# Designed miniproteins, single chains, continued (5): the designs that were tried, part 9

Each design is a single chain, and the fold is of that chain. pLDDT is the mean over its residues in the fold that is shown.

## One batch from the design tools (miniprotein)

Design m16282
Fold by ESMFold2-Fast:
Structure m16282 (fold): chain A 80 residues (1-80)
Amino acid sequence: MKKEKSKEAQELAVEGWKLYKQGLLAAKRGDIKKALELFEKAVEKFKEAARIYEELGQTIEAKSLRSNAENAEKLKEELE
């Protein structure tokens, strides 16, 4: 069970990072609507991964992912 949860958190973090990078590319191309949607999805993935890492006692990983979510939220605010 713990190994499956750790893998789930890692996969969510990877998905979050893919969405974040896609959001940056959309913003660079001037597709603000698409960038906002991608950053919102990235925030959701980072927060869910952080929640799982916190449940596993991996507080450093959880804090790092929460920081990544905050950065995505700030970029979203800058584009709004």
Scores: mean pLDDT 84

Design m16283
Fold by ESMFold2-Fast:
Structure m16283 (fold): chain A 90 residues (1-90)
Amino acid sequence: PDVQLVAEAPDEVEGARKAAELFPGKKVAVSGEDEDLVRRAAEVLRELGVDAVILPDGGAALEALQSGEADAVLLLDPEGGRAAVLARAP
């Protein structure tokens, strides 16, 4: 209820780019099943000036978003090649 889908992307790179465009200079939590895709997304976020934190699972990422520890969450699906950007409305 406190979390909303604000963007979708076909892959981890476009997902990271959308998160950085929506949350410039903010903190984005990254989570996914594939560690290589998660690290790639975090690298893209950092290159675009966003503070990226890698969390072990989607539950931890959503808790960070709800508590205010992160401003947005980037969730990655390695098999579907999909990325979701989640946020709470300010």
Scores: mean pLDDT 79

Design m16284
Fold by ESMFold2-Fast:
Structure m16284 (fold): chain A 93 residues (1-93)
Amino acid sequence: SFYEEFIKIAEEDPEKARELFKENWLRLLDDLVLSKNKEIREKAFKALKAVIPLLDEEEKEWLKEELEKRLKTVKNEEVKKMLEELLKLIEEV
């Protein structure tokens, strides 16, 4: 799985994980917010949780804005809670 490999890289090589995030951020957010498959949403959520502590302040601010934009339009309560948890994590780290 791409997300299982991504999480492993986040634990072993933080700089590589940040580069993979920059290359795949749209896929991560689309899989979290738009996927009809619950397992894909959960994997994308775990991958985002793993990378957020590794991001610098500019990357965190950018991601916060992208998450807030999606939170305004999302109707799925499970996805809304995931987005709120990611936003809280950004504020804590």
Scores: mean pLDDT 86

Design m16285
Fold by ESMFold2-Fast:
Structure m16285 (fold): chain A 67 residues (1-67)
Amino acid sequence: GGVAPGLEPAVFSDAPDAFELDVQALARSVAAHTGVTAADLAARRRRFASRSSMQRAMVQVANEVLE
């Protein structure tokens, strides 16, 4: 496939469609907490060509919110 196959099951689903929904749900949660918009996250998503890179970026943003 053109994207990384592995995902962290504790954070995201390993199913393709469920992963996309989980990413969108996390984007909305972060936007509500920090003022980061879903559009801002979509722009970052385009920078990362793989699911693995996107997942790590999402986790990093969530960790920044918790700090």
Scores: mean pLDDT 54

Design m16286
Fold by ESMFold2-Fast:
Order: C-alpha cells, then sequence, then structure tokens
Structure m16286 (fold): chain A 86 residues (1-86)
C-alpha cells in the first residue's frame, strides 16, 4: 500500500539512506492525488531528506509545494511525526 511504502521511506530517512527515501517518496508523488493526505507526507519526507543532504534549493521547492497545499513548515513536521507514530 501507499502507507506501507511511505513508512518504509521514513525508516530509510531515519537510517540516513536519503537517496533511497527520496526514490520511494518521489514515486508516491507521481501516483497519489494532491488532495490525498499521504501526498503531503511524501512532500515532507522529500523536504527533510533534501535538508539532510544539504540540498536547500530542493528543500525550498518542497516547502513551496506544501505551502500551496495550505501546510506550514511547522504543520508539515507535525504531520510526519503523527504519521510515524501510527
Amino acid sequence: SAEEKLRKAVELLRQGKYDEAIKVAEEMLKSLPEDDPLYAVALEILRQAAIMKGDFEKADEYEARLKKLGITPEEAVKLLNEFEKK
């Protein structure tokens, strides 16, 4: 499922496997509609992975996409943390 794939992406992110986490999250952005809550989760995984890689240009792009969905950076962090706890 999409949820299982994104949970794996979070595990990869927490293990420092940023390129693998990015690959999973990017495929989820291609397959999910923008109004799916998991779309925002995928964007936040990509934003955090970009920050950890020092790719601040990509991190800013993902933040802008989250803002277009009405999600602030603080809300995006909370969204991912709540998703990780489930």
Scores: mean pLDDT 87

Design m16287
Fold by ESMFold2-Fast:
Structure m16287 (fold): chain A 70 residues (1-70)
Amino acid sequence: SAGTAEVTVTEELGSGGWAVGEATASDGSKGKALLDLRGVGGPALFGTEEGSYHGLVVSHDGKTATVALL
């Protein structure tokens, strides 16, 4: 795997369970994340200045999330 990202949720998008947040990857790179907070294994996208990475939500509490980068 390409590592993990820690996400701080900043906004929930409507009623669909999608959220956006500020993210920091395990390599220290910073960016934004779009993630499905409806459950573990939900899709995530992490965008940085270096590129975009697909991921899966490993855990969340509605305020923070951990994403595994694919």
Scores: mean pLDDT 79

Design m16288
Fold by ESMFold2-Fast:
Structure m16288 (fold): chain A 58 residues (1-58)
Amino acid sequence: GKYVSYQVKPGDTCYKIAKQLGMSLQTLMELNPDLDCDKLLPGQVLAIPASLEEKLSA
């Protein structure tokens, strides 16, 4: 499937984003090999599956 960009919001963590999308933390990290979950910053852009974008915009 196609990937889309998700912009990290204040208070987001890798774990919260993965849970909100219904995916594993491992999958989120595999899609974003440069992602440092310990240094996640608001405004950072992450790749997510396009099919899961609806769960972030609702």
Scores: mean pLDDT 74

Design m16289
Fold by ESMFold2-Fast:
Structure m16289 (fold): chain A 76 residues (1-76)
Amino acid sequence: EEARRRAEEQAKLLEQRKRSAQDATRLSLELSKVDPEKAQKQLDDFLRSATPEEQQAMRQTLAELQQREQQQALLE
C-alpha cells in the first residue's frame, strides 16, 4: 500500500518536473535571441543536473522550438 502510493506520488512529481524543465527550455530559447552564449550555458547546467527523463523532455522541446523558429524565419 505505502510503496504503491509513494510510486504514484513520485510519478506525479516527475510529470511536474518535466513540465518545469520544458518551460525553462522555452525561456532559455527566448534568452538566446539576446544572449545565445548565456542561454546555452543555462541549458547545459540544467541538462547536467536533470534526470534522464527530464533531459529527454528538454531536448525534445528544444528541437521542436528550434525547428519552428527556423521554419518561421524561412517564411519571413
Scores: mean pLDDT 72

Design m16290
Fold by ESMFold2-Fast:
Structure m16290 (fold): chain A 120 residues (1-120)
Amino acid sequence: SVEEWAREALKLVKDLLDSVLDTIKENYPNLSEEIVKKLEKLVEETKAKVEEIAREAIETGDLEGALERLRELLEEFIEKVGKLLKEAGVSEEDVENFKDSIKLDVERLIEYLRKRAEKL
C-alpha cells in the first residue's frame, strides 16, 4: 500500500541521515560542539521535511513526486553537510569524497524506493 511504502521510505531515509551523522562523529571526533550542534539540527530539520513528504505521498498517492522531492531534499542535505565540514576545517578532497559516498547511498535508496513504488 501507499501507507506501507511511505512508512518504509521514512524509516530508511531517517536511518540514512542518522548513519551520516554517526559516520561524521566517528571520522571527525575533534569537531567543535557548535559544528556538531549545527549538524544535529540539520539532521532533525531534514527528518521533519521527510515526514512532510511522506504525509503528502499518503494524501495524494503521488509517489513519483515524493521520490523527486526526496532526491532534491537529500541533495540539499549533502551540500549543507559539505559546507559544515569545510567550515570545520576538513580538506576539500575529504569533503568531496564523503559527499560522493553519501550520493551513492542516496542513489541506491531512491532506486530501491522507486522499484517498490512500481509494484504498487
Scores: mean pLDDT 90

Design m16291
Fold by ESMFold2-Fast:
Structure m16291 (fold): chain A 115 residues (1-115)
Amino acid sequence: MREKLLEAARKGVEEGANAPEEELERWVAELRREGPEAVSERLLADHYARLTEALRAGDEEEALRLAYELGKELARYFLAMARLAGRTSEEERRRAVETARGLAEGVIDAAAAEA
């Protein structure tokens, strides 16, 4: 199961990293409105709770879908954060994607431990 969840999250991160310019600007606008910490706390709490519930229920299909969505949203969040900070180089975008992947893995491991 863990490897499948990590693969789903990685695919989500890849899709999130390919977000259109307009979508990233919408994320930037939300970050400016609510603040980065509030947005990340809500995103992480929501995904952690839902993934833990799916894993406890033995719903592998839903767990994989949630892992994918987690990766996708985290990639968009960190890319929007980089953009908000004026960090738009290829290396900075790569670091944002790597950060999203690592955090997604951490959430998956935490949810699996609680399930």
Scores: mean pLDDT 86

Design m16292
Fold by ESMFold2-Fast:
Order: C-alpha cells, then sequence, then structure tokens
Structure m16292 (fold): chain A 83 residues (1-83)
C-alpha cells in the first residue's frame, strides 16, 4: 500500500499532475503510515480538502464508506489489478 502510494506520487509529479492531486497523494500516504484512527481521519480530511471536496455530506459518506467498507481499498489493490 505505502509503496503504491509512493509510486503514484512519483508518477503524478513526473507527469505534471495538478498540485491538488500531489497534495492529496501526500496526505493519503501520511494516513497510510498512521496507526491512529484519529490521525487517519485528519489526513483523509486534509486530502479531501486538497482535492476540493468541501461538501460535508459527501465527506461523511466517504468517511463512513472507508471505515465500514475498507474492502473497497482492499478490492482495488487485490481484485482490480490483474496478474
Amino acid sequence: MIEQLEKALEWAKKNNAPDEIIKTLEYMLEAAKSDDPEKIEEFVKKAMEAAGITNEKQYERLLKAVKEKKEFVIKDEITLPKP
């Protein structure tokens, strides 16, 4: 997970991705490195702010989906990339 985020950040930087994407990836990387749920929530909030997501209802929906169905992240890592 951390290695994939680092590669994504390097790829985004090399391909002149917008600053919003680079900052979002940086905050997601910090969230992935944290074992504290409160710190994870803080970095996820910062990542969403960097991505331009300011709608509180959308934030609450995404935060709940991430907490209750972290399987989305697991599915993306395991199921989506075919061998």
Scores: mean pLDDT 63

Design m16293
Fold by ESMFold2-Fast:
Structure m16293 (fold): chain A 113 residues (1-113)
Amino acid sequence: MSLEQLQQEIAELEQLIASTTDDKVKAKAYAQLTVLYAELGELDKAKKALEQARLLYPQLPELLAAEAAVKILEGELDEAEELLEEAKAKYGADPQVQELIKRVEELLQKAKE
C-alpha cells in the first residue's frame, strides 16, 4: 500500500470517529487506525488509538490484531505472533477481523526481515 493510500484511510477513519455516536463503530475504527499507524511506524499514535478502542469496547474481536501491531513496533515479535494465533483461533471466521489479521501478519513478516 502507498503512503498516500494509508494517509487517506486514516483521514476516512478519523472522519468516521468524529461523525458516529456508536461506541462499537468508534472502537472498530480505532482498532483499524492502530494497524494503519503501525504500518506507518507511528508507535505513540498506534498506542493511543489502541487505548481508545479498548476503552470504548473491551470485547472487540479486532483488539487482538491491533495489539499485535503495537507489539511488532515495540520489537515484541513473539508476543505479536501469539496474539495473531489467538485472533485466528477465536475470530478467524469473521471477514473484517481476518483482513486486519492479514495486514498485521504482513507487517510482522516485514519486521523479521
Scores: mean pLDDT 87

Design m16294
Fold by ESMFold2-Fast:
Structure m16294 (fold): chain A 83 residues (1-83)
Amino acid sequence: MEKAIQKIIDYLKKQGYKNITIFTEEGLEGLKKAIDYAIENNEKVLVLPTDGDEEAEEFARKYLVEKVAKTGKVIEFRFIDVS
């Protein structure tokens, strides 16, 4: 992972954000795992450093909508740029 991305993740964790997902070689599978984990643990906010990747953001939104429809759990999504 790029050193700049790691610093931003560490900063967000220090500010109290618990659910921070990093795009890796896992890509969309990493997004699914993060969303599933947040829903299973009744997290309120999920922060995703997508760097403006519209395809990844759209995928995450669609997957979350499907999970919310099935579980009735509501999570607030935050997309951030780490450039």
Scores: mean pLDDT 64

Design m16295
Fold by ESMFold2-Fast:
Structure m16295 (fold): chain A 81 residues (1-81)
Amino acid sequence: SEAEEVRKAFESMKELLEKTKDLDVVISLLQLLKKEYPQAASLFDEAIAEVKKAKALPEDEAVKKALETIERLEKEVLELL
């Protein structure tokens, strides 16, 4: 189902973030998912902006903020599907 594909994509993104600590990888993946789910484009744009702002924080705080943003976005996107 589309919901299962979304959950899998978000799980993979969270795993990559925890492994790499690289917020730019997350931003790139969010941009790709925005193209796949244009109905949720505004939610992805807000999340991308938040992750970009989090890059100014110390690494541990940036990763935590990005994870919180990803988890919120996943719930919001799944509600639209």
Scores: mean pLDDT 88

Design m16296
Fold by ESMFold2-Fast:
Structure m16296 (fold): chain A 98 residues (1-98)
Amino acid sequence: MKYIEELKKKVDELARLVEEELGDPQTAKAIRDLGDKVIKAIKEKNKKEAALYTTQLVMLGFALAVDAELQGKREVAERIRELTLEISKLADKAIEES
């Protein structure tokens, strides 16, 4: 599969998880907006912006995992961490291939 297509899928999956399990549609929108910025930067071959937005998205993901744990939602926190790591790896591969 193309890394950009899989990246978009994982970003949408993370946003949905945050919206449905944490009840935070505003943060879900922020995740999608950051994902769109990452994809746009990759397509434009702007590796510096792609790395910056990827870092912001990853940091947000790990912060949300901590929030989920504080809410007693350990399984949700573990899923957020796994998706965040997958997003990081996919973004790195997409940047490398661009």
Scores: mean pLDDT 87

Design m16297
Fold by ESMFold2-Fast:
Structure m16297 (fold): chain A 81 residues (1-81)
Amino acid sequence: SSDLVTALNNALDADPEGDATHEALQAFLANPNVTFEEVDEVEARVGQLWESGKISYSTEAELRNPLGVKVLQLAVDKVVP
């Protein structure tokens, strides 16, 4: 739901490398009702944090890799009935 995006973005803004961000990301990834639009919103936020120098290369990869996998899963679910 959009509430998961809000929670994850709030956690990323407060402490992108903290436990709250990891917990919010896991909740987001585990929810089957997450949409492409919501994943794009989170990826954009991760990109902003990377561009502003607030996260390391390893943290950017740790955040983006699962989001990329989620996009692929959603793409399969979108195409198959």
Scores: mean pLDDT 80

Design m16298
Fold by ESMFold2-Fast:
Structure m16298 (fold): chain A 62 residues (1-62)
Amino acid sequence: AKKAIERIEANRERGLAAYAEAGKLLGVDVKVEIEVVGDKAIVTITVGDEVTTSTLDLSELD
């Protein structure tokens, strides 16, 4: 679990930069939030008025 969390945190900044660039190209605001709860990572992506939430099982990645 810890290794998966560290990898997600390390890749979060790259993902945020990519989403920010995509948002500029599309003329919309893009927001990415990552919440770690136990062995799960909850990823919330907001593009304009659309909100998408995905849950990643960190126990399966270790």
Scores: mean pLDDT 66

Design m16299
Fold by ESMFold2-Fast:
Structure m16299 (fold): chain A 95 residues (1-95)
Amino acid sequence: SSNLQLIGQINNMKSSAQYLINTDSLSDEERREGLEDLALQARVLYNSSTDEKAKELLKEIYKLLEESLSSSPDERRKTLQEVVKLLDEVESIVS
């Protein structure tokens, strides 16, 4: 079903965000590329999603990720933690 595919995509995004939070050995470039990829994934899900609540949360997610590209390392970690929480909320809404 479309919901199962969306849940799978959300879980993949959570795994990527958690990897960025937990992997302190990443270069600044690798971290930036990971953030840009996550923001793109969130925008794609936003554009393809039909659930209005999920769309609102996905928009918040990609905005936070895009803003994090200019953030300090500490603010970036906080933003990624919030992104994981918001992705959990999206999963709860669509499951």
Scores: mean pLDDT 84

Design m16300
Fold by ESMFold2-Fast:
Structure m16300 (fold): chain A 76 residues (1-76)
Amino acid sequence: MEEEIKKLKEEALELAKKLAEAVARGDIDTANELAQRLGEVLKKLKELLSEEEFEKFAKELDRYFQETLREVAAKL
């Protein structure tokens, strides 16, 4: 369980990074596909985590996504 949670968190962070990059470059098809995958991973995490742990991770994921998006957008 704990190992699966860690794996899902790592997958969510990787998908968020790829999503931010796709959004920044205007790749709508890839962004939509990545958003769908991220949504599925987050749904699984919500089932496995307590409300508090999920909220904490969701805030971390949002910060990571926003930071990556700003960095990639500034580069373009």
Scores: mean pLDDT 83

Design m16301
Fold by ESMFold2-Fast:
Structure m16301 (fold): chain A 93 residues (1-93)
Amino acid sequence: MIEELKELAKKYGLEFSEEQLKELAKKTEGLPLWLVEFALYLQKKFKLSFDQLLEVLEGLKKILEKDPSKVPELVEKLENAKSAEEVLEIAKE
């Protein structure tokens, strides 16, 4: 799990400390790898802080637990976001 997160981070040119990787492993528990990879893509694209990345992951988890059928719609909205602020607003819905 941590090794998979490290490989995904490397793929997107992101560098995390060992402590950050452990926090990511905890926050990504229960998320499919493709959603984790998508969140890392958003972090790179919008230059999200580590804390903002954790907020996006939390939003994805909440939607997945509440209604998995809404995940594709949320992903499409996030892909079409224009700023880091818009990404965070969408993730909070």
Scores: mean pLDDT 79

Design m16302
Fold by ESMFold2-Fast:
Structure m16302 (fold): chain A 71 residues (1-71)
Amino acid sequence: MRAQLEREIEGGVLLIDAAVADTVLDKIETEEELKEEIKRLEELRERARRLGDERAARYAEEVIEKLKEKL
């Protein structure tokens, strides 16, 4: 699943960035850091939508919601 998403996105940039965000959930110390990470992922989601990659967009949305839940 994730490998297929990476293949569809040149270089797999969105998948890598979203996966990094997921791994840092326990390391985020402040609400400001959470908001910055959410903003970054929202930009990645927008790029995925522009590329027509619905899988990447949905993955980014999932990670965004997970971060927002921590707010």
Scores: mean pLDDT 64

Design m16303
Fold by ESMFold2-Fast:
Structure m16303 (fold): chain A 76 residues (1-76)
Amino acid sequence: SPAEEALIAALGALREAVLNGASEEEIQAAIAAFRAALAAFLAAHPDLSEEEKALIRQAAEALIARLLELWRAKQA
């Protein structure tokens, strides 16, 4: 699906930005793009319960926090 492809692409871009020690501007843009792609993906899946969607959002935010910690470590 286009929403799934966009989510995979956004996660890939975020991963690459972290691994390459991208600028603060670039990492924030990648995080925003990933959040937007996730929102679109969840909106495209009415088969998922609101509880399941909440859990997925929570897991995504935990992943973002961990990736941001890794990115921050590369700036030191």
Scores: mean pLDDT 88

Design m16304
Fold by ESMFold2-Fast:
Structure m16304 (fold): chain A 84 residues (1-84)
Amino acid sequence: SVEEVIKEIERIFEETEERINAEKDPKERERIAAEGAQRIGKLALEARDERVIRHARELAEKSKDPILRELVLEVVEAVEELLR
């Protein structure tokens, strides 16, 4: 369901932010952020639902990590373009 996909994306955001906060190496933080963004992008693309894409964007905009925010916004934009 759309609600289950949204909850999974929320869990990925929480997990990714926790991993970033625990990491001291800037390059590893960026790698963790990229991994999280790719997982979110895959779920959004597979769901092919505007509500999922919208919620992923909203979560990205609320993210406290600037790299994770930027990377998720990039994958959301790419998914939106593919679904046009």
Scores: mean pLDDT 86

Design m16305
Fold by ESMFold2-Fast:
Structure m16305 (fold): chain A 96 residues (1-96)
Amino acid sequence: GLSLEEVAEEALAQAKERLAQGDLLGAAGLYLSAGNSLITHGIINSDSKVIAEGYRLQAQGYKLLSEYRKSKGDTSGAEYYEKKAEEYLEAAKELE
């Protein structure tokens, strides 16, 4: 079967295709899935660099959710997800 890195790569390829189609919500879910795969792989292998990359993918997913909420007029939801994206980016930096 596919490694967790290969699963993440396929999810990222699909996320980019969804973005090209204007599907922010679908793309966000795929970025979060890719991030989870890398975080899991990094934890199993005690690899902080891989965990950090997973956190960056989580941040990208939350940023897309924020943009989606803005498009629906949900300012509070957009701010919540933007803050989540910032928290994951900061967590990734701490692992460097």
Scores: mean pLDDT 89

Design m16306
Fold by ESMFold2-Fast:
Structure m16306 (fold): chain A 82 residues (1-82)
Amino acid sequence: SPELMPPEEVEEVKREIHERAGVPRELIDRMFAGDPRAAARAAILAIKREGVDIDEEELIELMSKAFGLPKEEIRKMIEEVE
């Protein structure tokens, strides 16, 4: 079955990305509106473009929780993103 993350948990993860990575809330909300893989790639791109100082393992954990994707898949996305 498709994994459904509760809205409250999604909002908490969005808040953590905003507070820890400094990404604007509006940008995070736009990134979460699409397919989970596309949204994860967009979030990683935005964080890299903003030049946010965030630990890579912390970023992997946040993205994995946010999008319900395996940590290994997130790590590969980070490597593939410019």
Scores: mean pLDDT 69

Design m16307
Fold by ESMFold2-Fast:
Structure m16307 (fold): chain A 79 residues (1-79)
Amino acid sequence: SIDLINRELNGNVGALGRSQVQQSIAKGDYEKAGEAAAGTYYLGATDTGEEMVREVEKANPEVGRRARERGRRLREELE
């Protein structure tokens, strides 16, 4: 959606996604952290999404890799 690519909204989405990833990692829920990272990447907050995926990958490399792949597939399906 064009509305979701608004500069202000992208900043807010990135901040929300980052908060969710940090909370999930603190709880040891790496799968949920990966889901939040993939969602942020999909919604076009790419720099924050990349940072969040890297943080998940540091905690669990396999989950981080799957999160990156899922985010990419979701973006491909958007077209």
Scores: mean pLDDT 69

Design m16308
Fold by ESMFold2-Fast:
Structure m16308 (fold): chain A 68 residues (1-68)
Amino acid sequence: RIEWVSDNPLARALLDAVVEGYEAGLSEAETAARVRAILAAAGVAPPPDAELREFIRNVRAWIEEKRA
């Protein structure tokens, strides 16, 4: 689901924002705000909140799996 980020600068930036937010102890809502800011800066319309939060939850689960 996120393996393609290694080649895509925008996808990498989104992944990095979620990882940094997780390590900094940010809430899901605070992480979503950072992701929205990156998308806006790139000229990309953000997905619905539910889809964005699902992305954040999946990245966080992946981080926890790699750590555990």
Scores: mean pLDDT 74

Design m16309
Fold by ESMFold2-Fast:
Structure m16309 (fold): chain A 61 residues (1-61)
Amino acid sequence: SIAEKAIEAVRKAEGDGAAAASAAWEAGQLGYVTPEAAREAIRAGRAGDTAAAAEHLERGA
């Protein structure tokens, strides 16, 4: 699904929290995940935890 591709993009951004946060924000804006999941994923990405960002998106997909 498109949500799975967005989650994969966040995982592939390993070490680039800004890229992960940007991908999570876009997924939320396009409705691929719940707003709550997008918010938590953006927060985790900005903190540099790209794995946690991907997990949050998976829970909201």
Scores: mean pLDDT 76

Design m16310
Fold by ESMFold2-Fast:
Structure m16310 (fold): chain A 80 residues (1-80)
Amino acid sequence: MSLAQRVSEVRALLRLALRESPSPLAAAELFIQQVPKVLPKPESEAERQAIVDAFREEVEDLLSPEDLARLLARLDAVLA
């Protein structure tokens, strides 16, 4: 699968979570819980970074800096 395709899948899943969740924080939490169930483990650091960057770009304007930092750390751990 191409890197661009993986980024598109991540953004689609995040947008779905945002539509179905009561808040952006709840949506980000749901996304991180679902990632290990629906997405294969990244096969390279470039793929991992692209997933993290796509997540950050979709939610950074919706979350506090403190919540964003915590969720990014948790996403990185889940993708390890």
Scores: mean pLDDT 80

Design m16311
Fold by ESMFold2-Fast:
Structure m16311 (fold): chain A 64 residues (1-64)
Amino acid sequence: MGPERIVIYSDDPDAALDREVEKLEAQGWKLVGRITNVTIGGRRASVALLEKDGRYLTVLAIQR
């Protein structure tokens, strides 16, 4: 069982999110939604929601 949430810190959160989503899609996860240009803890971030076999996984890419 994987974690419900993956958190990534990057100088380029959008690019980091795209790479993680690609890896997860290769593992059978499906992209449900994406939110860009959000702020988390005062930092720029992007978020993706993925689904596999009725399970949901959130990926948060936050600027360092």
Scores: mean pLDDT 80

Design m16312
Fold by ESMFold2-Fast:
Structure m16312 (fold): chain A 111 residues (1-111)
Amino acid sequence: SLTPEEVNNLYTIVLDPSTSNYVRRNALLTLLYDGAVKPDHIDALVEIVLSFPLQDQLLVVAGAPELGKVSSPGLHAFALALKKTGTRFAKAFVKQLAKSNPVLKSLIEAA
């Protein structure tokens, strides 16, 4: 699991618009996979992923099945917040994620 210092470093990378989208999306996926996403950061992470160019958004969607194998409150909160945006990207990401995560599928169907 990630240390608090490693988590803070990953957030710094994700939040920095001068960092390449390749590095930023990989840092985001790492935070989501390790369950290191905190509730107070969910809205900022949703805004950032929606700001990515289409190619980077598609690569985040491609990573969703692996993320769905991990179940964490932070990942679930991120997916629910993303669903509320109603964007094409959000629908694709949430659909792929739910395929491998029965808990998240139930939460999505209830929301």
Scores: mean pLDDT 82

Design m16313
Fold by ESMFold2-Fast:
Structure m16313 (fold): chain A 75 residues (1-75)
Amino acid sequence: ATPEEAARIAEEVARIAYEVDGMSADAADAIGAATRIALEDKDVSAYRVALRIAEKNGAEKTLALIEEAAKKYGI
Protein backbone atom coordinates (compact mmCIF):
# COMPACT_ATOMS: atom_id res chain seq x y z
CA ALA A 1 0.00 0.00 0.00
CA THR A 2 1.06 3.66 -0.35
CA PRO A 3 1.93 5.42 2.94
CA GLU A 4 -1.37 7.36 2.65
CA GLU A 5 -3.44 4.18 2.09
CA ALA A 6 -1.62 2.36 4.92
CA ALA A 7 -2.22 5.30 7.32
CA ARG A 8 -5.93 5.53 6.38
CA ILE A 9 -6.51 1.77 6.85
CA ALA A 10 -4.51 1.76 10.12
CA GLU A 11 -6.67 4.64 11.46
CA GLU A 12 -9.86 2.71 10.53
CA VAL A 13 -8.45 -0.48 12.17
CA ALA A 14 -7.66 1.44 15.39
CA ARG A 15 -11.13 3.08 15.34
CA ILE A 16 -12.98 -0.26 14.91
CA ALA A 17 -10.75 -1.91 17.55
CA TYR A 18 -11.53 0.85 20.09
CA GLU A 19 -15.15 1.76 19.28
CA VAL A 20 -16.63 -1.54 18.00
CA ASP A 21 -14.54 -4.39 19.49
CA GLY A 22 -14.03 -2.58 22.84
CA MET A 23 -10.22 -2.74 22.96
CA SER A 24 -8.28 -0.32 25.17
CA ALA A 25 -6.89 2.83 23.53
CA ASP A 26 -3.31 1.52 23.94
CA ALA A 27 -4.18 -1.86 22.35
CA ALA A 28 -6.10 -0.11 19.52
CA ASP A 29 -3.08 2.17 18.85
CA ALA A 30 -0.72 -0.84 18.88
CA ILE A 31 -2.82 -2.84 16.38
CA GLY A 32 -3.15 0.24 14.14
CA ALA A 33 0.63 0.80 14.17
CA ALA A 34 1.33 -2.89 13.37
CA THR A 35 -1.24 -2.81 10.52
CA ARG A 36 0.34 0.35 9.04
CA ILE A 37 3.83 -1.24 9.02
CA ALA A 38 2.46 -4.49 7.56
CA LEU A 39 0.68 -2.71 4.67
CA GLU A 40 3.32 -0.04 3.97
CA ASP A 41 6.37 -2.37 4.02
CA LYS A 42 4.60 -5.71 3.18
CA ASP A 43 6.02 -6.86 6.53
CA VAL A 44 4.70 -10.35 7.36
CA SER A 45 6.10 -10.09 10.92
CA ALA A 46 4.09 -6.89 11.58
CA TYR A 47 1.02 -8.58 10.05
CA ARG A 48 1.42 -11.51 12.49
CA VAL A 49 1.68 -9.05 15.41
CA ALA A 50 -1.56 -7.32 14.31
CA LEU A 51 -3.36 -10.69 14.01
CA ARG A 52 -2.10 -11.80 17.44
CA ILE A 53 -3.33 -8.59 19.12
CA ALA A 54 -6.76 -8.93 17.46
CA GLU A 55 -7.08 -12.64 18.37
CA LYS A 56 -6.01 -12.15 22.03
CA ASN A 57 -8.61 -9.38 22.40
CA GLY A 58 -11.42 -11.30 20.62
CA ALA A 59 -11.60 -8.40 18.17
CA GLU A 60 -13.52 -10.21 15.41
CA LYS A 61 -14.44 -7.15 13.26
CA THR A 62 -10.91 -5.72 13.57
CA LEU A 63 -9.43 -9.12 12.61
CA ALA A 64 -11.66 -9.33 9.50
CA LEU A 65 -10.66 -5.80 8.42
CA ILE A 66 -6.93 -6.59 8.81
CA GLU A 67 -7.30 -9.85 6.83
CA GLU A 68 -9.23 -8.08 4.02
CA ALA A 69 -6.58 -5.33 3.80
CA ALA A 70 -3.73 -7.91 3.76
CA LYS A 71 -5.46 -9.85 0.95
CA LYS A 72 -6.04 -6.65 -1.09
CA TYR A 73 -2.38 -5.55 -0.78
CA GLY A 74 -0.78 -9.00 -1.19
CA ILE A 75 0.49 -9.90 2.31
Scores: mean pLDDT 86

Design m16314
Fold by ESMFold2-Fast:
Order: sequence, then structure tokens, then C-alpha cells
Structure m16314 (fold): chain A 76 residues (1-76)
Amino acid sequence: MVLKLTDEQKAIVLEDLKKLFPEETKDLTLEDVNRMDDEVFGELVTKILEAQHKQDLEKLYEYSLELIEEIKRAKE
């Protein structure tokens, strides 16, 4: 089942993305995250959490950037 996050959980994910990539995320808001397809967001967050759990920094950065690009795509 695709992970469906609450607004509070989405805000935490966005804050973490802003810490990792402050320039790429400077103009992103929770409203922009909420414009994403919940299924796509849930899949990417699941991949990020799996990479974090495995301490796979390369995949963590890769999936985090992919999530940022999808948020930007949903905004535009």
C-alpha cells in the first residue's frame, strides 16, 4: 500500500529536504507539497526512509532530489 502522510508529516519531510538542499527548496511550501499526487509522494518518501534506514547516503540524496523535482513539477 502506498504511504499516505498527514500534513504534519509532510511538513517534517519538507523541513528535512530544506536542510539537505536549501537552495533547491528555498521557494517550496507545504502548499506545493500538497499539490503533489499522494501516491507519487508516498512512494518517494518510502524510498527516502528505506535509504535512511540502510544508511545509503547516495540513494538518500538521489531520492530527496527526485522528490524536490516532483514537488516543483506539481507547482508549475
Scores: mean pLDDT 80

Design m16315
Fold by ESMFold2-Fast:
Structure m16315 (fold): chain A 94 residues (1-94)
Amino acid sequence: SREEQVFAMTLEAARELAARLRASEDPKLREAGRRIEEIVAEAEARVAAGEDLAAVWREFGERLAEIAETLSEEELEAVAEELEAIADELRAQA
């Protein structure tokens, strides 16, 4: 479905974000990247198991919010910069 395709693209963007954060010299950003990779894997497994997409998406968002709460303003700015770069790359591929 359209919703499944959008969520799959969201998980791909999140995996790319996780990889970039894990390459950071900031240990808190590396830990955030590791946690994002973990929740992406959990979300992919749940979708593959046929769980309710809306529930999986909601929990995914809640887990991301919990990670964001552990980060400083400067660390959140670094995350935003990486997200903008990923969004630009996705737009270029469309």
Scores: mean pLDDT 84

